Designed miniproteins, single chains, continued (2). Designs and how they scored, part 6

Each design is a single chain, and the fold is of that chain. pLDDT is the mean over its residues in the fold that is shown.

## One batch from the design tools (miniprotein)

Design m4178
Fold by ESMFold2-Fast:
Structure m4178 (fold): chain A 110 residues (1-110)
Amino acid sequence: PLSPEAVAALREAARTLRQGADRIMEAVEKGDIDGAVQALEDTAEALRRIAEKLRGHNPELAEFLEAVAQTVREAAEIARKTGDPDVARKTAEFLRQLADVLEAEIARAE
């Protein structure tokens, strides 16, 4: 069973992923590559902060969220260098899917 701290962090992570994905997609739909890159960077930083809070409570979950944050950071760098909106769009789709998975796990823990 997940600790209360882990459940709270998963809720924050799921919200961060969904909000980030929506913001990235809005920028992509408007043709705003700089906005998409900023949304990717903001999402990665938010996930990194959640992982830091979890490190002492659930190191495996912290490591998982750090890996996701790193993937999003790398997508931001590729999007910045190439200007390719598909990198941002695919990352947003991944984040939405991950949010759905985390929300399902939270429902099981409650």
Scores: mean pLDDT 88

Design m4179
Fold by ESMFold2-Fast:
Parts: sequence; C-alpha cells; structure tokens
Structure m4179 (fold): chain A 62 residues (1-62)
Amino acid sequence: SHMHALLLAGREADLQALDLAQQLQSQGAKVTLSRDGPTTAVVTATLDGKEIRTTITGSAAA
C-alpha cells in the first residue's frame, strides 16, 4: 500500500539520519533532528561555530 511504502521510506530516512547524527556527535557537534515531510529527515549540526544542514530522503521500492 502507499502508506506502507511511506512508512518504510520514513524509517530508512530516520536510520540514515541517526547514523549521520552519531558520526557528527562523535566529532563534538551539537545535532538536531527534524523532518521535512513523511520520507525526508533533516540533520542540523553545529561544529566549531559552523552550521551544517543535510537532508536525507528515504525510498522504499516495493
């Protein structure tokens, strides 16, 4: 179903965002996670006074 595909894509985005967040936090960054839609995660990190913003979109091909 379409809703099932969106849930899988959202989970994929969340897992990739968590992995990136852990990497950035290990470098001393302060990380905020948010979503921009059901399948897109946003990772915002501040490291050494510089802000890094990355968007991660999951895809679930059935």
Scores: mean pLDDT 79

Design m4180
Fold by ESMFold2-Fast:
Structure m4180 (fold): chain A 89 residues (1-89)
Amino acid sequence: MTVTVDDINRIANAPNYQQRIQLAQQFQDADRLDLGNITTNRQLMAVGTLINSMRRGSVVVGTVSSQDILDNIQNNALSNGHNIGDLRV
């Protein structure tokens, strides 16, 4: 199952932290996280929550607005046992 930017936006738009975690936990069995194109700090927070919730061995792909955001996502994904696919600025 692939997590998409629409899923990221639903998590980003959740009214509080507990609801963000609950929404992200629905994707615990996902094998792919497709960022699409993330541009907001809220989306970055949602991506972090997803990376922590998803199954080890999932692949992260997509585009990000800056090298600092890319480095953050890449390091967090690798630390949580995920693989990096086509992930770029």
Scores: mean pLDDT 84

Design m4181
Fold by ESMFold2-Fast:
Structure m4181 (fold): chain A 65 residues (1-65)
Amino acid sequence: ATSSAISANTKKVYIDQKSKSLIFADEQENPVGILSLGQGTNEEFQAAIEQVKKDFPQATFIEIE
């Protein structure tokens, strides 16, 4: 489920493929929310990324190595 606690000031979303997590950060790179799909499949994680992109179209998405 998408966290409703994520700030409207979200400027960056870090994509962590290893933990299947999305880390939401503000302009100062403070974490404002985390969406973790640790028990989900890779396909479910990709679907969550696409949903978040629709919810935060102005945010910059950055993949973590």
Scores: mean pLDDT 73

Design m4182
Fold by ESMFold2-Fast:
Structure m4182 (fold): chain A 77 residues (1-77)
Amino acid sequence: SSEEAEKVAKQWVERSRQIAREIEARNPDDEDLRRALQEGVEETEKEAKEIIEGAKKGDKKAIQKAKEWQKKLDNLS
């Protein structure tokens, strides 16, 4: 459902932020890494919005992308 896609998209964004924060904490003097992590989170947030909007419209590609993000969440446990 579009609600499940939204939930998955939001969970992956939050998980991406947590991962980035932990990597930054372990590498406090690596400014290039910090910038790359911040850019990665921003791109993930942008893609999440596209998944949420697409799923609300019944876009099969957006729904498939949400399923891929669910697999990413499952693989991190």
Scores: mean pLDDT 84

Design m4183
Fold by ESMFold2-Fast:
Structure m4183 (fold): chain A 81 residues (1-81)
Amino acid sequence: MAKKIIDELEDSLTASALAVRRGEDVDEMLNAARAAGKRALSQLEKIGASKEEIEKAREIAERGLREVKEAAAEQAARRAA
């Protein structure tokens, strides 16, 4: 169960970063990434996931959000040029 939640979180964050690179709305994708991380952590807590699994999900959420923000910064730089 926990592995599936973590895998779904990672897939969702990757999809959000790719969507930004394809020209999708940056604010929408950033909000989606934040919501995905919050939802995954909440679900892991509900199923009684281990501290290690929760920490892994938090690390994935933080890394994924950074990747979406980097994609957003690249998109903004292209618009400014």
Scores: mean pLDDT 81

Design m4184
Fold by ESMFold2-Fast:
Structure m4184 (fold): chain A 51 residues (1-51)
Amino acid sequence: MEELERIIKEIEEKGGISFSDYRRFRKAVLTMSPEEAREAEKKINELIEKK
């Protein structure tokens, strides 16, 4: 959980998402419940959509 939040925060602070960030995110999501994964994907999509 804490690891996922750190990845999201890092992406937000950078103002964009790199391929490396996306890979770390996907790896974290695979170790989570489907519900947690869905919420995380929503946040990532929102960050991408903003730019």
Scores: mean pLDDT 71

Design m4185
Fold by ESMFold2-Fast:
Structure m4185 (fold): chain A 84 residues (1-84)
Amino acid sequence: SAEQEAAALLAELKVVDDEFVKATDAGDWEKAAESLERGAELLERLADALASLGTPEDLKKAEEYRQAAKDAKAHAEELKKLAA
């Protein structure tokens, strides 16, 4: 179900967040950028799953996650500049 998909994606996002923190703490900007790109993909999939549920609350959360995905992609591009 979309609810089960959303729960699984949230668990994956937590793992990606932990990987991002470890990469930034290590100064590994390339891995930090990769983590943000993976996080953005998961956030977009989570937004799609929530939008499919169709409740006003889920639609609002879907839009918030889409914005978070855009922000994560922009941040990844800045971190790639630090790695280069």
Scores: mean pLDDT 87

Design m4186
Fold by ESMFold2-Fast:
Structure m4186 (fold): chain A 100 residues (1-100)
Amino acid sequence: ELSEGQRELYREMFKEADKNGDGKVSLEELTEYFRERYVAPGQPLTPEEEELLELLKELAEAISEGSGVIDFEGFEKLMRAFENMQKDDTLEELLEFAKS
């Protein structure tokens, strides 16, 4: 379903988030990566940005199944869930997608 270009983009993003280089990203590292990517340093988050980061954290937690870390396969799943998110989707619908 992913093109080679999309898969390569996700791999590069995963490498950027994986600060330890161990092939796994903690939920904390993932949250910091998205904060750095979408929010300027030192600025307070808007309510919408806070909601988005909370959603990403919930999706990543579901993908990690409580381990607190995700591998590259889990990261691809998270990114697909994020890209397919509709503005009117509930957290439950997105979490169901992430678990599949």
Scores: mean pLDDT 68

Design m4187
Fold by ESMFold2-Fast:
Structure m4187 (fold): chain A 80 residues (1-80)
Amino acid sequence: NIEKTLEELRKNISDEIIEEVIEQLKAAAKLLKEQGKEEEAAYYEKLAKELEKNRDNKEKSAEIINELLLRQHQRFLEEL
């Protein structure tokens, strides 16, 4: 569950949790590609790559996580 993992990362930002978020994003991208949602898959792949590059920078990691949370909330509202 990406949402729960993101909450844990914000509370206890650590290399292990960041790696878990990266894995979740890559898994989500793979599932989206299987569903034919290439644009969404590319977005998740981009976020995973950015998080990988910034894993030692807690501020930038938090910014990426906030961006992901905002996008997830926006999609939830659009589906309502």
Scores: mean pLDDT 71

Design m4188
Fold by ESMFold2-Fast:
Parts: structure tokens; sequence; C-alpha cells
Structure m4188 (fold): chain A 96 residues (1-96)
């Protein structure tokens, strides 16, 4: 349903905000290559948010199941990125 898409988007927005916070905390401990890699992944995260927001506004009802499936897949990818960002921060602090 459209409401399920909206709820999933809200969860993605929350996870994305957490990722940004962790990456900002990690930046002083990271190499330029690690910073670039995380910046690219954060950009992908932002593109996913924009895509689901666009579909929530514009997709016809017959597409809602596909949009919800994509949003759920995006949310899982975002959760994995958050886990990766936390691990990177932990390891970076251990090196300093």
Amino acid sequence: SREEIRETLAEIEKVHAEIKKIIDEALPYLSPEEQRKLAIKLTVSSIQLAGIQFDLEHAPEERWDDVLKQAREDLEWQKELLKEAKEILKRAKERS
C-alpha cells in the first residue's frame, strides 16, 4: 500500500541520518581512500531516498507492490551500510 511505502521511506530516512552521523564521526580517522568510498556509498543512499520519494508521489496504484519491494530492499542495503560504517569507525579509533 502507499502507507507501507511511506512508513518504509521514513525508516530509510532515519537509517540514512544515522549513517551520516557515524560517517561524520569517523572522517578524522579515515584515509582519503576510505573517505571517498564512504562518500560514494552515502551518495547511493541519498539516490535511493530520492527514488522512493519520487515513486511515492508519482507511481500509480498497480506499481505500489513493486515500489514497496524496492523500498524494502533499499532499507536492507541501508542497514548493511550502517553496520559497515559502525565497524569502520570502531577499527579507525583502534588505529589512533
Scores: mean pLDDT 86

Design m4189
Fold by ESMFold2-Fast:
Structure m4189 (fold): chain A 105 residues (1-105)
Amino acid sequence: NAAVEEAIRHLRRALEHLQEAKTALENGDVETAIKHLEEAKRHLERALRSAREAGLWPVAMGVRDAIELVEKAIKAAKEGNFEEALKYVDQAIRAVENALRLLEE
């Protein structure tokens, strides 16, 4: 199913960007972290569209939650709250990993 494969591809790219954002936040590189969070959000939005097209409602809900967590991480990072930003990034990583497990079982 092409929509499932597209969702997996975008979720994997989002996970890579979330991991890069985490590393950047741990190093105090806020600008790099925000760029990776914005890229992760872009890939999550594409994964959400593909999951919805495939009728994968539990995956779509998990991806939507991950998008909200990324938005909260961006806001916290911009406000200089790096501990809060890291917590939201870790939660977003878990949400993406859970969505991937549902697709790759």
Scores: mean pLDDT 91

Design m4190
Fold by ESMFold2-Fast:
Structure m4190 (fold): chain A 78 residues (1-78)
Amino acid sequence: SEEDVFEALRRMIELAREAGDEKAVRAGEDSLKQAPLMLEGGASPESVLVAATVKIMRESSPELAEQIRRLGQETLAS
């Protein structure tokens, strides 16, 4: 589940790069850096993924935000 979170975040960053959305890329990279600290602090992998997904969506264009939302939901369902 931790590995699934890191893979999902890397995929979100790649989607943001493909979209040319620099703010979303930065949000994704920041989330990837923060995720290990949140997990070490006792956060569940699911809660880390939700927090990261919301943060990246907030900085994304509407079209990219929908792709990020779907990826987050798909990862949570797995």
Scores: mean pLDDT 85

Design m4191
Fold by ESMFold2-Fast:
Structure m4191 (fold): chain A 68 residues (1-68)
Amino acid sequence: MSERQRFLQRIISELVNKSDVDLDVQHLLVHRMAEVGVRAIREGSSKEEIRRRMNEVKEKVLEEYKKE
């Protein structure tokens, strides 16, 4: 596993563990964050930029599900 992929996995775990949501929502959250993280890695983004973008996606997903 590459350093950036390991970083991505670590951030996903950290952000998901901070979220007190159902397993189904956790799976969606992981999927959405992984998509954005992989895209940012392909673009050559810094670790800080990858984290920022993934956190933004996390917030959006959680907002959508907290309203239900």
Scores: mean pLDDT 74

Design m4192
Fold by ESMFold2-Fast:
Structure m4192 (fold): chain A 67 residues (1-67)
Amino acid sequence: MDVLKPISDNLLKGKVVEVDVPQEVAEEAVNLYRKAADVFRSMGREDLAEEAEKMAKALAEKYGLAL
């Protein structure tokens, strides 16, 4: 499954998504990072899970979303 590759690549680069996107897209991105964190934990990748959670929180704060 390659669904996590774009997320893990961004986390490894310490990259925060700095784009002006519709709120709907931002909500999808937050949910995707949260799901990625759960998947990384199930794989024993706690380091990537923590970074995915940080990314989700950063996006949620930027767009005023609840986690």
Scores: mean pLDDT 68

Design m4193
Fold by ESMFold2-Fast:
Structure m4193 (fold): chain A 83 residues (1-83)
Amino acid sequence: GFKKEDFKKKENIEKMAESLATFLKTLPQRAHVAAARWFIEEMKRGGFSDEVIREVMEKALELLKDELSEEAIKEIRELIESL
């Protein structure tokens, strides 16, 4: 069964980050920030803590550092900092 601790495991955080990174890569540049904001809202709605959301988002940005524009990375970092 799913336990809250399972979502805090590094492997689950990495899998969520990889899923977000893959999703963002399929979108046009102008949609990257909006998609990241939507993902944060969905995780909050799903009952994830701000700490878990921050870890997932930071891992996704590491995976996307060469794929996203510098502007999109900056704006997404600002969204993470607002948590």
Scores: mean pLDDT 77

Design m4194
Fold by ESMFold2-Fast:
Structure m4194 (fold): chain A 68 residues (1-68)
Amino acid sequence: SAAQAAAAGAAFGRDAELVLDIPEGTKLTPEQLEALRTLLRNAKAAGMRIVLRPGAHPEVRKLVEEIE
């Protein structure tokens, strides 16, 4: 069931969430954006869930949406 799967996920995958804490207004270079994209893709491939904090940097939010 969904509730049972959610409980199992909380013990493993959700405890292994990658929280991105990049402030709005941070100047990100193309190299930094590419490095973040690689990091996010690797996290996704490892089964880690990516979470953005409220008020996350717009460029970072777009990267998370892009990798999905």
Scores: mean pLDDT 67

Design m4195
Fold by ESMFold2-Fast:
Structure m4195 (fold): chain A 84 residues (1-84)
Amino acid sequence: SDEEKLRRVREEAEPRIEEAVERMATASEAEREELLRELGEELLALARRAGLSEEQQQYLLASLMHELVGRLAAVRGEEFAQPK
């Protein structure tokens, strides 16, 4: 099922996200932006390879990227500005 595919992609992505957060925590600001972009492309490719629908691909990418940014902020002690 699509739900099973989503679960497998999340499981496969999780260690990559954890490693990316650790790498980004010690990287320069410019390097972090590049790593974030590259990771986004990799996660999207992974979702497509798993045969997820376009809607599921967008949902998954957004969820994982949001989680990554939150984890990065926590480990660096940085605060991300909100547009309000």
Scores: mean pLDDT 76

Design m4196
Fold by ESMFold2-Fast:
Structure m4196 (fold): chain A 106 residues (1-106)
Amino acid sequence: MLSPEEKLEIYQRLLEIAKKLGDKDMEALFEGGIVSQAIKLGDKETLEARKKELEAEIKQNPDDANLWLGLGRIYDALGEKEKAKSYYEKAIQIDPNNELAKKYLS
């Protein structure tokens, strides 16, 4: 029902709310939503902006497996498969139960 453009706008607003509330699980969910919709739209500008944000966040929170997973998904979407693989491996090193990172390494 909702277009990818409408979903992207909704996920961006929900991410801002999740960050304000400190809800890390919701942040990861909405970040995944942003990336998924940006991929559908071919929106390289949104992917590049989110890549820079995640790289900055990782410098502050290097033990957050969801940030490494998110960065891997963005690099994968941009065609940088080897970098994506290394970031998925890093996410699994931090959280061995990260089923999404395991799936993306398959």
Scores: mean pLDDT 79

Design m4197
Fold by ESMFold2-Fast:
Formats: sequence, structure tokens, C-alpha cells
Structure m4197 (fold): chain A 69 residues (1-69)
Amino acid sequence: GPSREQILELIEKFVKELEADPTVDPVIVSRAKFVLDQFKAGRMSNDQAITGLQSIYEEATGKPLTIPT
């Protein structure tokens, strides 16, 4: 699976993209930021962070998230 660093970069990139789009639901932005904060704090495993990000991405875009391996 992807490294912790790859997952962190992926989450940070996604959060920045959501924050840059004023049409995105603030609740989705808040959920993505929550995953980022919990992952940075060491309160989420790599698998938990990936699952959370996939769920949020699919809800936001209606498409599956491509994860680097």
C-alpha cells in the first residue's frame, strides 16, 4: 500500500483543492480537514485514512479515488 507520506500528501492536496473551490459543500471540506488532522495527530492508521478519504472523495465527486501504490 502507499506510504504514510504519500497518504498525507494525497489528503493535503485534496483538502487544498476543496478549499480552492467555493462551490463545494462546507461540510465536505470540514470532514476532509478532520481526516487530515486525525491522520497528522497519529490517531488514524494508513488504512483508516485511505478509507475515510475514499468515502469523502466519492461523496464529493461521485467517482472512485485513485490511490498511488
Scores: mean pLDDT 79

Design m4198
Fold by ESMFold2-Fast:
Structure m4198 (fold): chain A 65 residues (1-65)
Amino acid sequence: SSISQTTATLIRGAGLQIEGKIELEDVDGTKVIRTKTGSEEVIKEAQEIADALRSMGIDAEVEVL
């Protein structure tokens, strides 16, 4: 759908150095943003990504390991 293309564009455009510390998974239309660390900066970035996705009409949640 158009949402999937928008999500791909956002991920490619973000290009933050947190790459590899955060993973996005698609679970039945919900984007699950998983952090690989309990670092406050990484969690904050994951929450900002979730907020951006929700602003585009994409259901998103943050999971901390």
Scores: mean pLDDT 66

Design m4199
Fold by ESMFold2-Fast:
Structure m4199 (fold): chain A 85 residues (1-85)
Amino acid sequence: LNKDDFLKQLEKELRLLFPDEKVTIQDLQDEPNGFSFDVVTDNDKYSVFVNFVTKTVHITKSGTSNYKTVNSLNPSEIAKAIKSL
């Protein structure tokens, strides 16, 4: 997985799904099995963990129990999962 290409594509997909909001990717941190970051919109914050070993993405909507696991590293599928929370 190319981390920079992944994040650029994810940001593009997120901007399409949140056209009326400012969307930023923040707090990028390398993790033992991947990397984590926050997706921040005008209304919500999402914590995202990309596990490149299992090829899964774990998404939690901040301040809630809303959680999704995506069994794919496809940026479009991940962006849709974030939007659905």
Scores: mean pLDDT 84

Design m4200
Fold by ESMFold2-Fast:
Parts: C-alpha cells; structure tokens; sequence
Structure m4200 (fold): chain A 81 residues (1-81)
C-alpha cells in the first residue's frame, strides 16, 4: 500500500510545494489541506501526481465557492511541471 503523508499549506508556502514534489517522487500518497480565502480545501494525490479525491469546506462566510472540478484542474496543473 502507498504510504500517506499529510501536508498543511498556507498562502505563500512555496517551500511546501517542493516538499510535495519530492514526496511524490518517493512514491508517497499525499493528503493536502490548503487554507485559502476562508476556504479549507483537501486533496489526495496519488504518487503519479493525480488528484484522486477532493473536498472543499467554508471556514467563514466566503462570498463565492469555486467548483471542485476547477480546483482539481488547478492543483494538477501546479504539480504537472
């Protein structure tokens, strides 16, 4: 089974993106929690840098919620370099 690693991201955490890429190269499965603009976004990445699950939760009275599909595309694109 894949070893799971949990990563918490805050806005501007560029160093954590590099850590995520290294863990994926090691064959780890990543569970990422990202707090941005009053939203809590959780993604699970396979070692192939594919999003296998995603969820989104409002932490505050945020005016707009992006679609789950748009968030998956954004995160997969960010790791595809």
Amino acid sequence: SHEKVEIKLEEGSQEKVEEMQKLLEEGKELHVTWNVNGLKVEFTFSPEAKVVSASIEKLSDAPELPSEEDLKALVEEALAG
Scores: mean pLDDT 65

Design m4201
Fold by ESMFold2-Fast:
Structure m4201 (fold): chain A 85 residues (1-85)
Amino acid sequence: GPALELVENILLSAQEAKEVNMNEEGFNRLKENSIEALEAELEKIEDPEVRAVVEETLKGIKEAETLDELISILEEGVKRLREIE
């Protein structure tokens, strides 16, 4: 669904950022853009299971201090959303 596609796209962006050795400014921008996109998507989610996964993923993104932590949080979010559909 749209939430899964969004989290997968953010994960791809984070993985690309790691490959190009993105600096701290780039990491902060990616994190801010990811938060904004997920908060906007959260307003559209009616399924409580999907909503809970997106809220937990959003919390993890806000707490992530490194690109590796961000990638790990996004990978878990994708995995959990795939189990729900």
Scores: mean pLDDT 87

Design m4202
Fold by ESMFold2-Fast:
Structure m4202 (fold): chain A 87 residues (1-87)
Amino acid sequence: DDLRMVMQARRLFDQRDTDGDGTLTRDQAIAIFVDIGVAMGVDPAVARAIARAIWRQAARDSDGRFTRDQFIAAARQFIARARAYRA
């Protein structure tokens, strides 16, 4: 259920944004993507490889961090790739 996974990504963003600044670092974003990939039944190493590829391609703010909207867009792309791998 891709919608459920996107909702989980939003929840994990809010949990990992402990400073409430509305942004995530590379390591925080990759960790969330790996958690989602594993929840979807993807091997952790494969999930991390997809997450790193998404990070390299995704738009980031002026400080190199993901805003919430940029993270959600990247999460949708990650979920689609992870789903295709599981199909």
Scores: mean pLDDT 77

Design m4203
Fold by ESMFold2-Fast:
Structure m4203 (fold): chain A 67 residues (1-67)
Amino acid sequence: AYRDGSAYAGGGLQKRKLTKGTSQQTRDAALSSGGTPTQADAAGRATRLAGPVATVQQIGDAARKLD
């Protein structure tokens, strides 16, 4: 498959939007997994620290380190 630099540039903008949305989604996921509201807030902050796009696994690992 061909690789286009313009496609990756567009992906960067989508990743920024996803970070904001993912923060809120991570809060909901933490609560659904039996987490406390405090853990949900910590997971949201961890999402921002992890970077533009983070998987739920990476966010979970970051939340564990935050304690």
Scores: mean pLDDT 52

Design m4204
Fold by ESMFold2-Fast:
Structure m4204 (fold): chain A 81 residues (1-81)
Amino acid sequence: SVTDQTISLIDQTIDGLRNQDNSSVGQTMVQIRQLMPQLSPQQQDISIQFMQYAQQAMLNPSQRDQNISNMQSLRNQLQSQ
């Protein structure tokens, strides 16, 4: 499903942040944006919040772990829908 594809890309984005691979993170975020119009409004809202935390994690490495924690919570919310 589109939701499963989005969750897979979210997991890849989190892995990229943990590995400090900002290029990979940027690529997966572009793919998430391309899938967003096919998601429900609630799932789109979760995805937008996820991408905001991902961008903050890239911009501020000192807050990376906190942002990843927030991203994992949103990933779990998306999976539960």
Scores: mean pLDDT 88

Design m4205
Fold by ESMFold2-Fast:
Structure m4205 (fold): chain A 88 residues (1-88)
Amino acid sequence: MELKEKLEKALEFAREYAERKAKEIISTYKVPPIFADELIRRSVERVRKVLEEMAKKKPHSLEEYLETARKVVDEVTKELKERYGTSK
């Protein structure tokens, strides 16, 4: 699998995962509608930058990029949950 294909798959995964997280949080907590768009946008942008920096160092497997993407989305999710007051 080519590097470009690995990065595209990891970014697609990050977007889908962020959408799932946003849906779960909106159904559970009182957050504004913009929360979903902000979570998805910030997650995808941060994942793109992190994966590009990883790729510059050395080749990684698709699984390594997917694991990194998931961790980055989880970090962004936590940051936004704290910002919107969903943690008590």
Scores: mean pLDDT 80

Design m4206
Fold by ESMFold2-Fast:
Structure m4206 (fold): chain A 83 residues (1-83)
Amino acid sequence: HMSEIEKLREEAIKALKDGDFDKAYELNKKMQELREEIAREQGKLDEYEAAVEASQKAFDDFLKGRKTVEEYKAARAAYRAVL
């Protein structure tokens, strides 16, 4: 599970560097689906969903110029702590 998510993350980073945003988006969606499945199996689905919502909102706010890179990184760290 962790190894598969890490591979998808590396592929997503490469896709972003190559300018293939569609592929990066698909890979990110697959990672989210895997993380949700793991959280469901561990009985942490509610905590996972709350962390994902907070992370996605922070990312959207970053894209809209309302959040700093540091704030986005903090939200991502919180998401990883819940998993």
Scores: mean pLDDT 67

Design m4207
Fold by ESMFold2-Fast:
Structure m4207 (fold): chain A 68 residues (1-68)
Amino acid sequence: MTVEEWRQGVETLYASGSLTPEQKTRLMELLDRIERAGGRDQEAIDEMEAILGEVVRRQNERHAAELA
């Protein structure tokens, strides 16, 4: 997946209400760092994955609650 595809994914998640403005801003900053480093900024990658993992976890919990 390209950095541009990741940016589009972040915009889509924000538009769906899955991200806070702060999470969107941080993810975009991390993607810019990763792109400038040629994919070698492991700390930025790890932080991006942690934020996205938290978003997915919260979506799964909300979806389960809506089915109850």
Scores: mean pLDDT 76

Design m4208
Fold by ESMFold2-Fast:
Structure m4208 (fold): chain A 70 residues (1-70)
Amino acid sequence: GSGAEAARAAARAGDATRAGAGAAVSVFNLDPSEVAAKAVSEGVREGGTEEAARDAGRALQAYGGVPARA
């Protein structure tokens, strides 16, 4: 795919990961990064591509990182 499609997929994965992880932490008291990583892995296993998983992983890094803005 194009870089624009990859960026859209990463943005969607990041947004969904943040929303889903937040809900999981609130409802199930789970680690948000673990829940998101498992969802990405299962998506790839069910017929996703490794490229889509890579783009989602990059979005996960952005979500899991605490901005060092002192």
Scores: mean pLDDT 50

Design m4209
Fold by ESMFold2-Fast:
Structure m4209 (fold): chain A 89 residues (1-89)
Amino acid sequence: MEKTYVAEVPGGSVKLTIKEEGDTVTITIEAEGTIAAVEAALKQLQPALAPYAGWELTSVEVTELEIEDETDPSAKVKLKVVYTLKKVE
C-alpha cells in the first residue's frame, strides 16, 4: 500500500509518501520553502503519521539537506528524508 499527501502553504510545501508493506513502513518526506512554512505544512500532515506512533525506527536516510539558518524561521530549507519503521506488538 502506498499513499501520498501534499501540503502547500504560503512560502513552502511538504510531500509525504507512506509505503506500508506488512510489518514495515517507509515514510519519505520531501520539503522545500521557509522553515516556518515547512513546519506549518508538516503540522497539516501529522494525522497521516498517527497510525505509526509507537513503531520502531530502524533507519533514517537523508538524501537531500540544505538549511540556510536553522534559527531563522524565514530562512530557506530543502529536505528529503526517508524513514523506515517496523511494527512492534
Scores: mean pLDDT 80

Design m4210
Fold by ESMFold2-Fast:
Structure m4210 (fold): chain A 90 residues (1-90)
Amino acid sequence: SAEAEELKKLIEEYKKKAEDPNASKKEIVDITLEALRKAAEYLRKQGKEELAELLEKEAETFEKYADTYSKEEVQDIAVTTADKILEIID
């Protein structure tokens, strides 16, 4: 669908930003949270409520503990999260 392709492109751009050495830890945290929440919204619109709730819970947990992670750990989480979302929507 057009919505799935638009989301896929957005998540791929977020992944590139997470891999940017000039991106701040806060920027990477913010884009990871946005990626999870946008993916959850897409899944909810598709009737996949349980998957949407799982991604929303993951976003809540990540936001709560983000300050305890190093920049490298946040980058690894962001990239892994982007790849996971891309797999789920395809």
Scores: mean pLDDT 87

Design m4211
Fold by ESMFold2-Fast:
Structure m4211 (fold): chain A 80 residues (1-80)
Amino acid sequence: SKREKALELAREIKRKLEEMGESVESMAETIKINLENKYKLEEEEIIEIIREVLGEEAAKYVEKYIKELKELKEKAKAVK
């Protein structure tokens, strides 16, 4: 399924970035961006995949990151 392919990609990204010494936060952000762009997954699905692959703390980090991006976009939309 689409979710299974997304999980496989997330695990591959984790493995490669981990080998390069990247932070868990960097891994989480990279997974989020790649899953959003390649599979067009909903934010909730992306957060669940990150929780499964990187754990709860990484999932919370991405949830915060997504909320901050939404706040910035809402401010941009408020321009007359």
Scores: mean pLDDT 80

Design m4212
Fold by ESMFold2-Fast:
Structure m4212 (fold): chain A 57 residues (1-57)
Amino acid sequence: MMTTDEEMDEAVARTGDPFLRRVRDLFRQGAAEIDFTRTRPGETLPDAEYEVTYAAP
């Protein structure tokens, strides 16, 4: 079962996008989940879409 923790780490390493890195940091601060279903392998975040979910604002 692939957790967002692994997905985020892998995505950051693959894309190198600063946004993913920031979202990864937010996860450790208190974010609940980040969804990469909208971001496809081979696409860059600035060109693709992604979703982030927080446990509570």
Scores: mean pLDDT 56

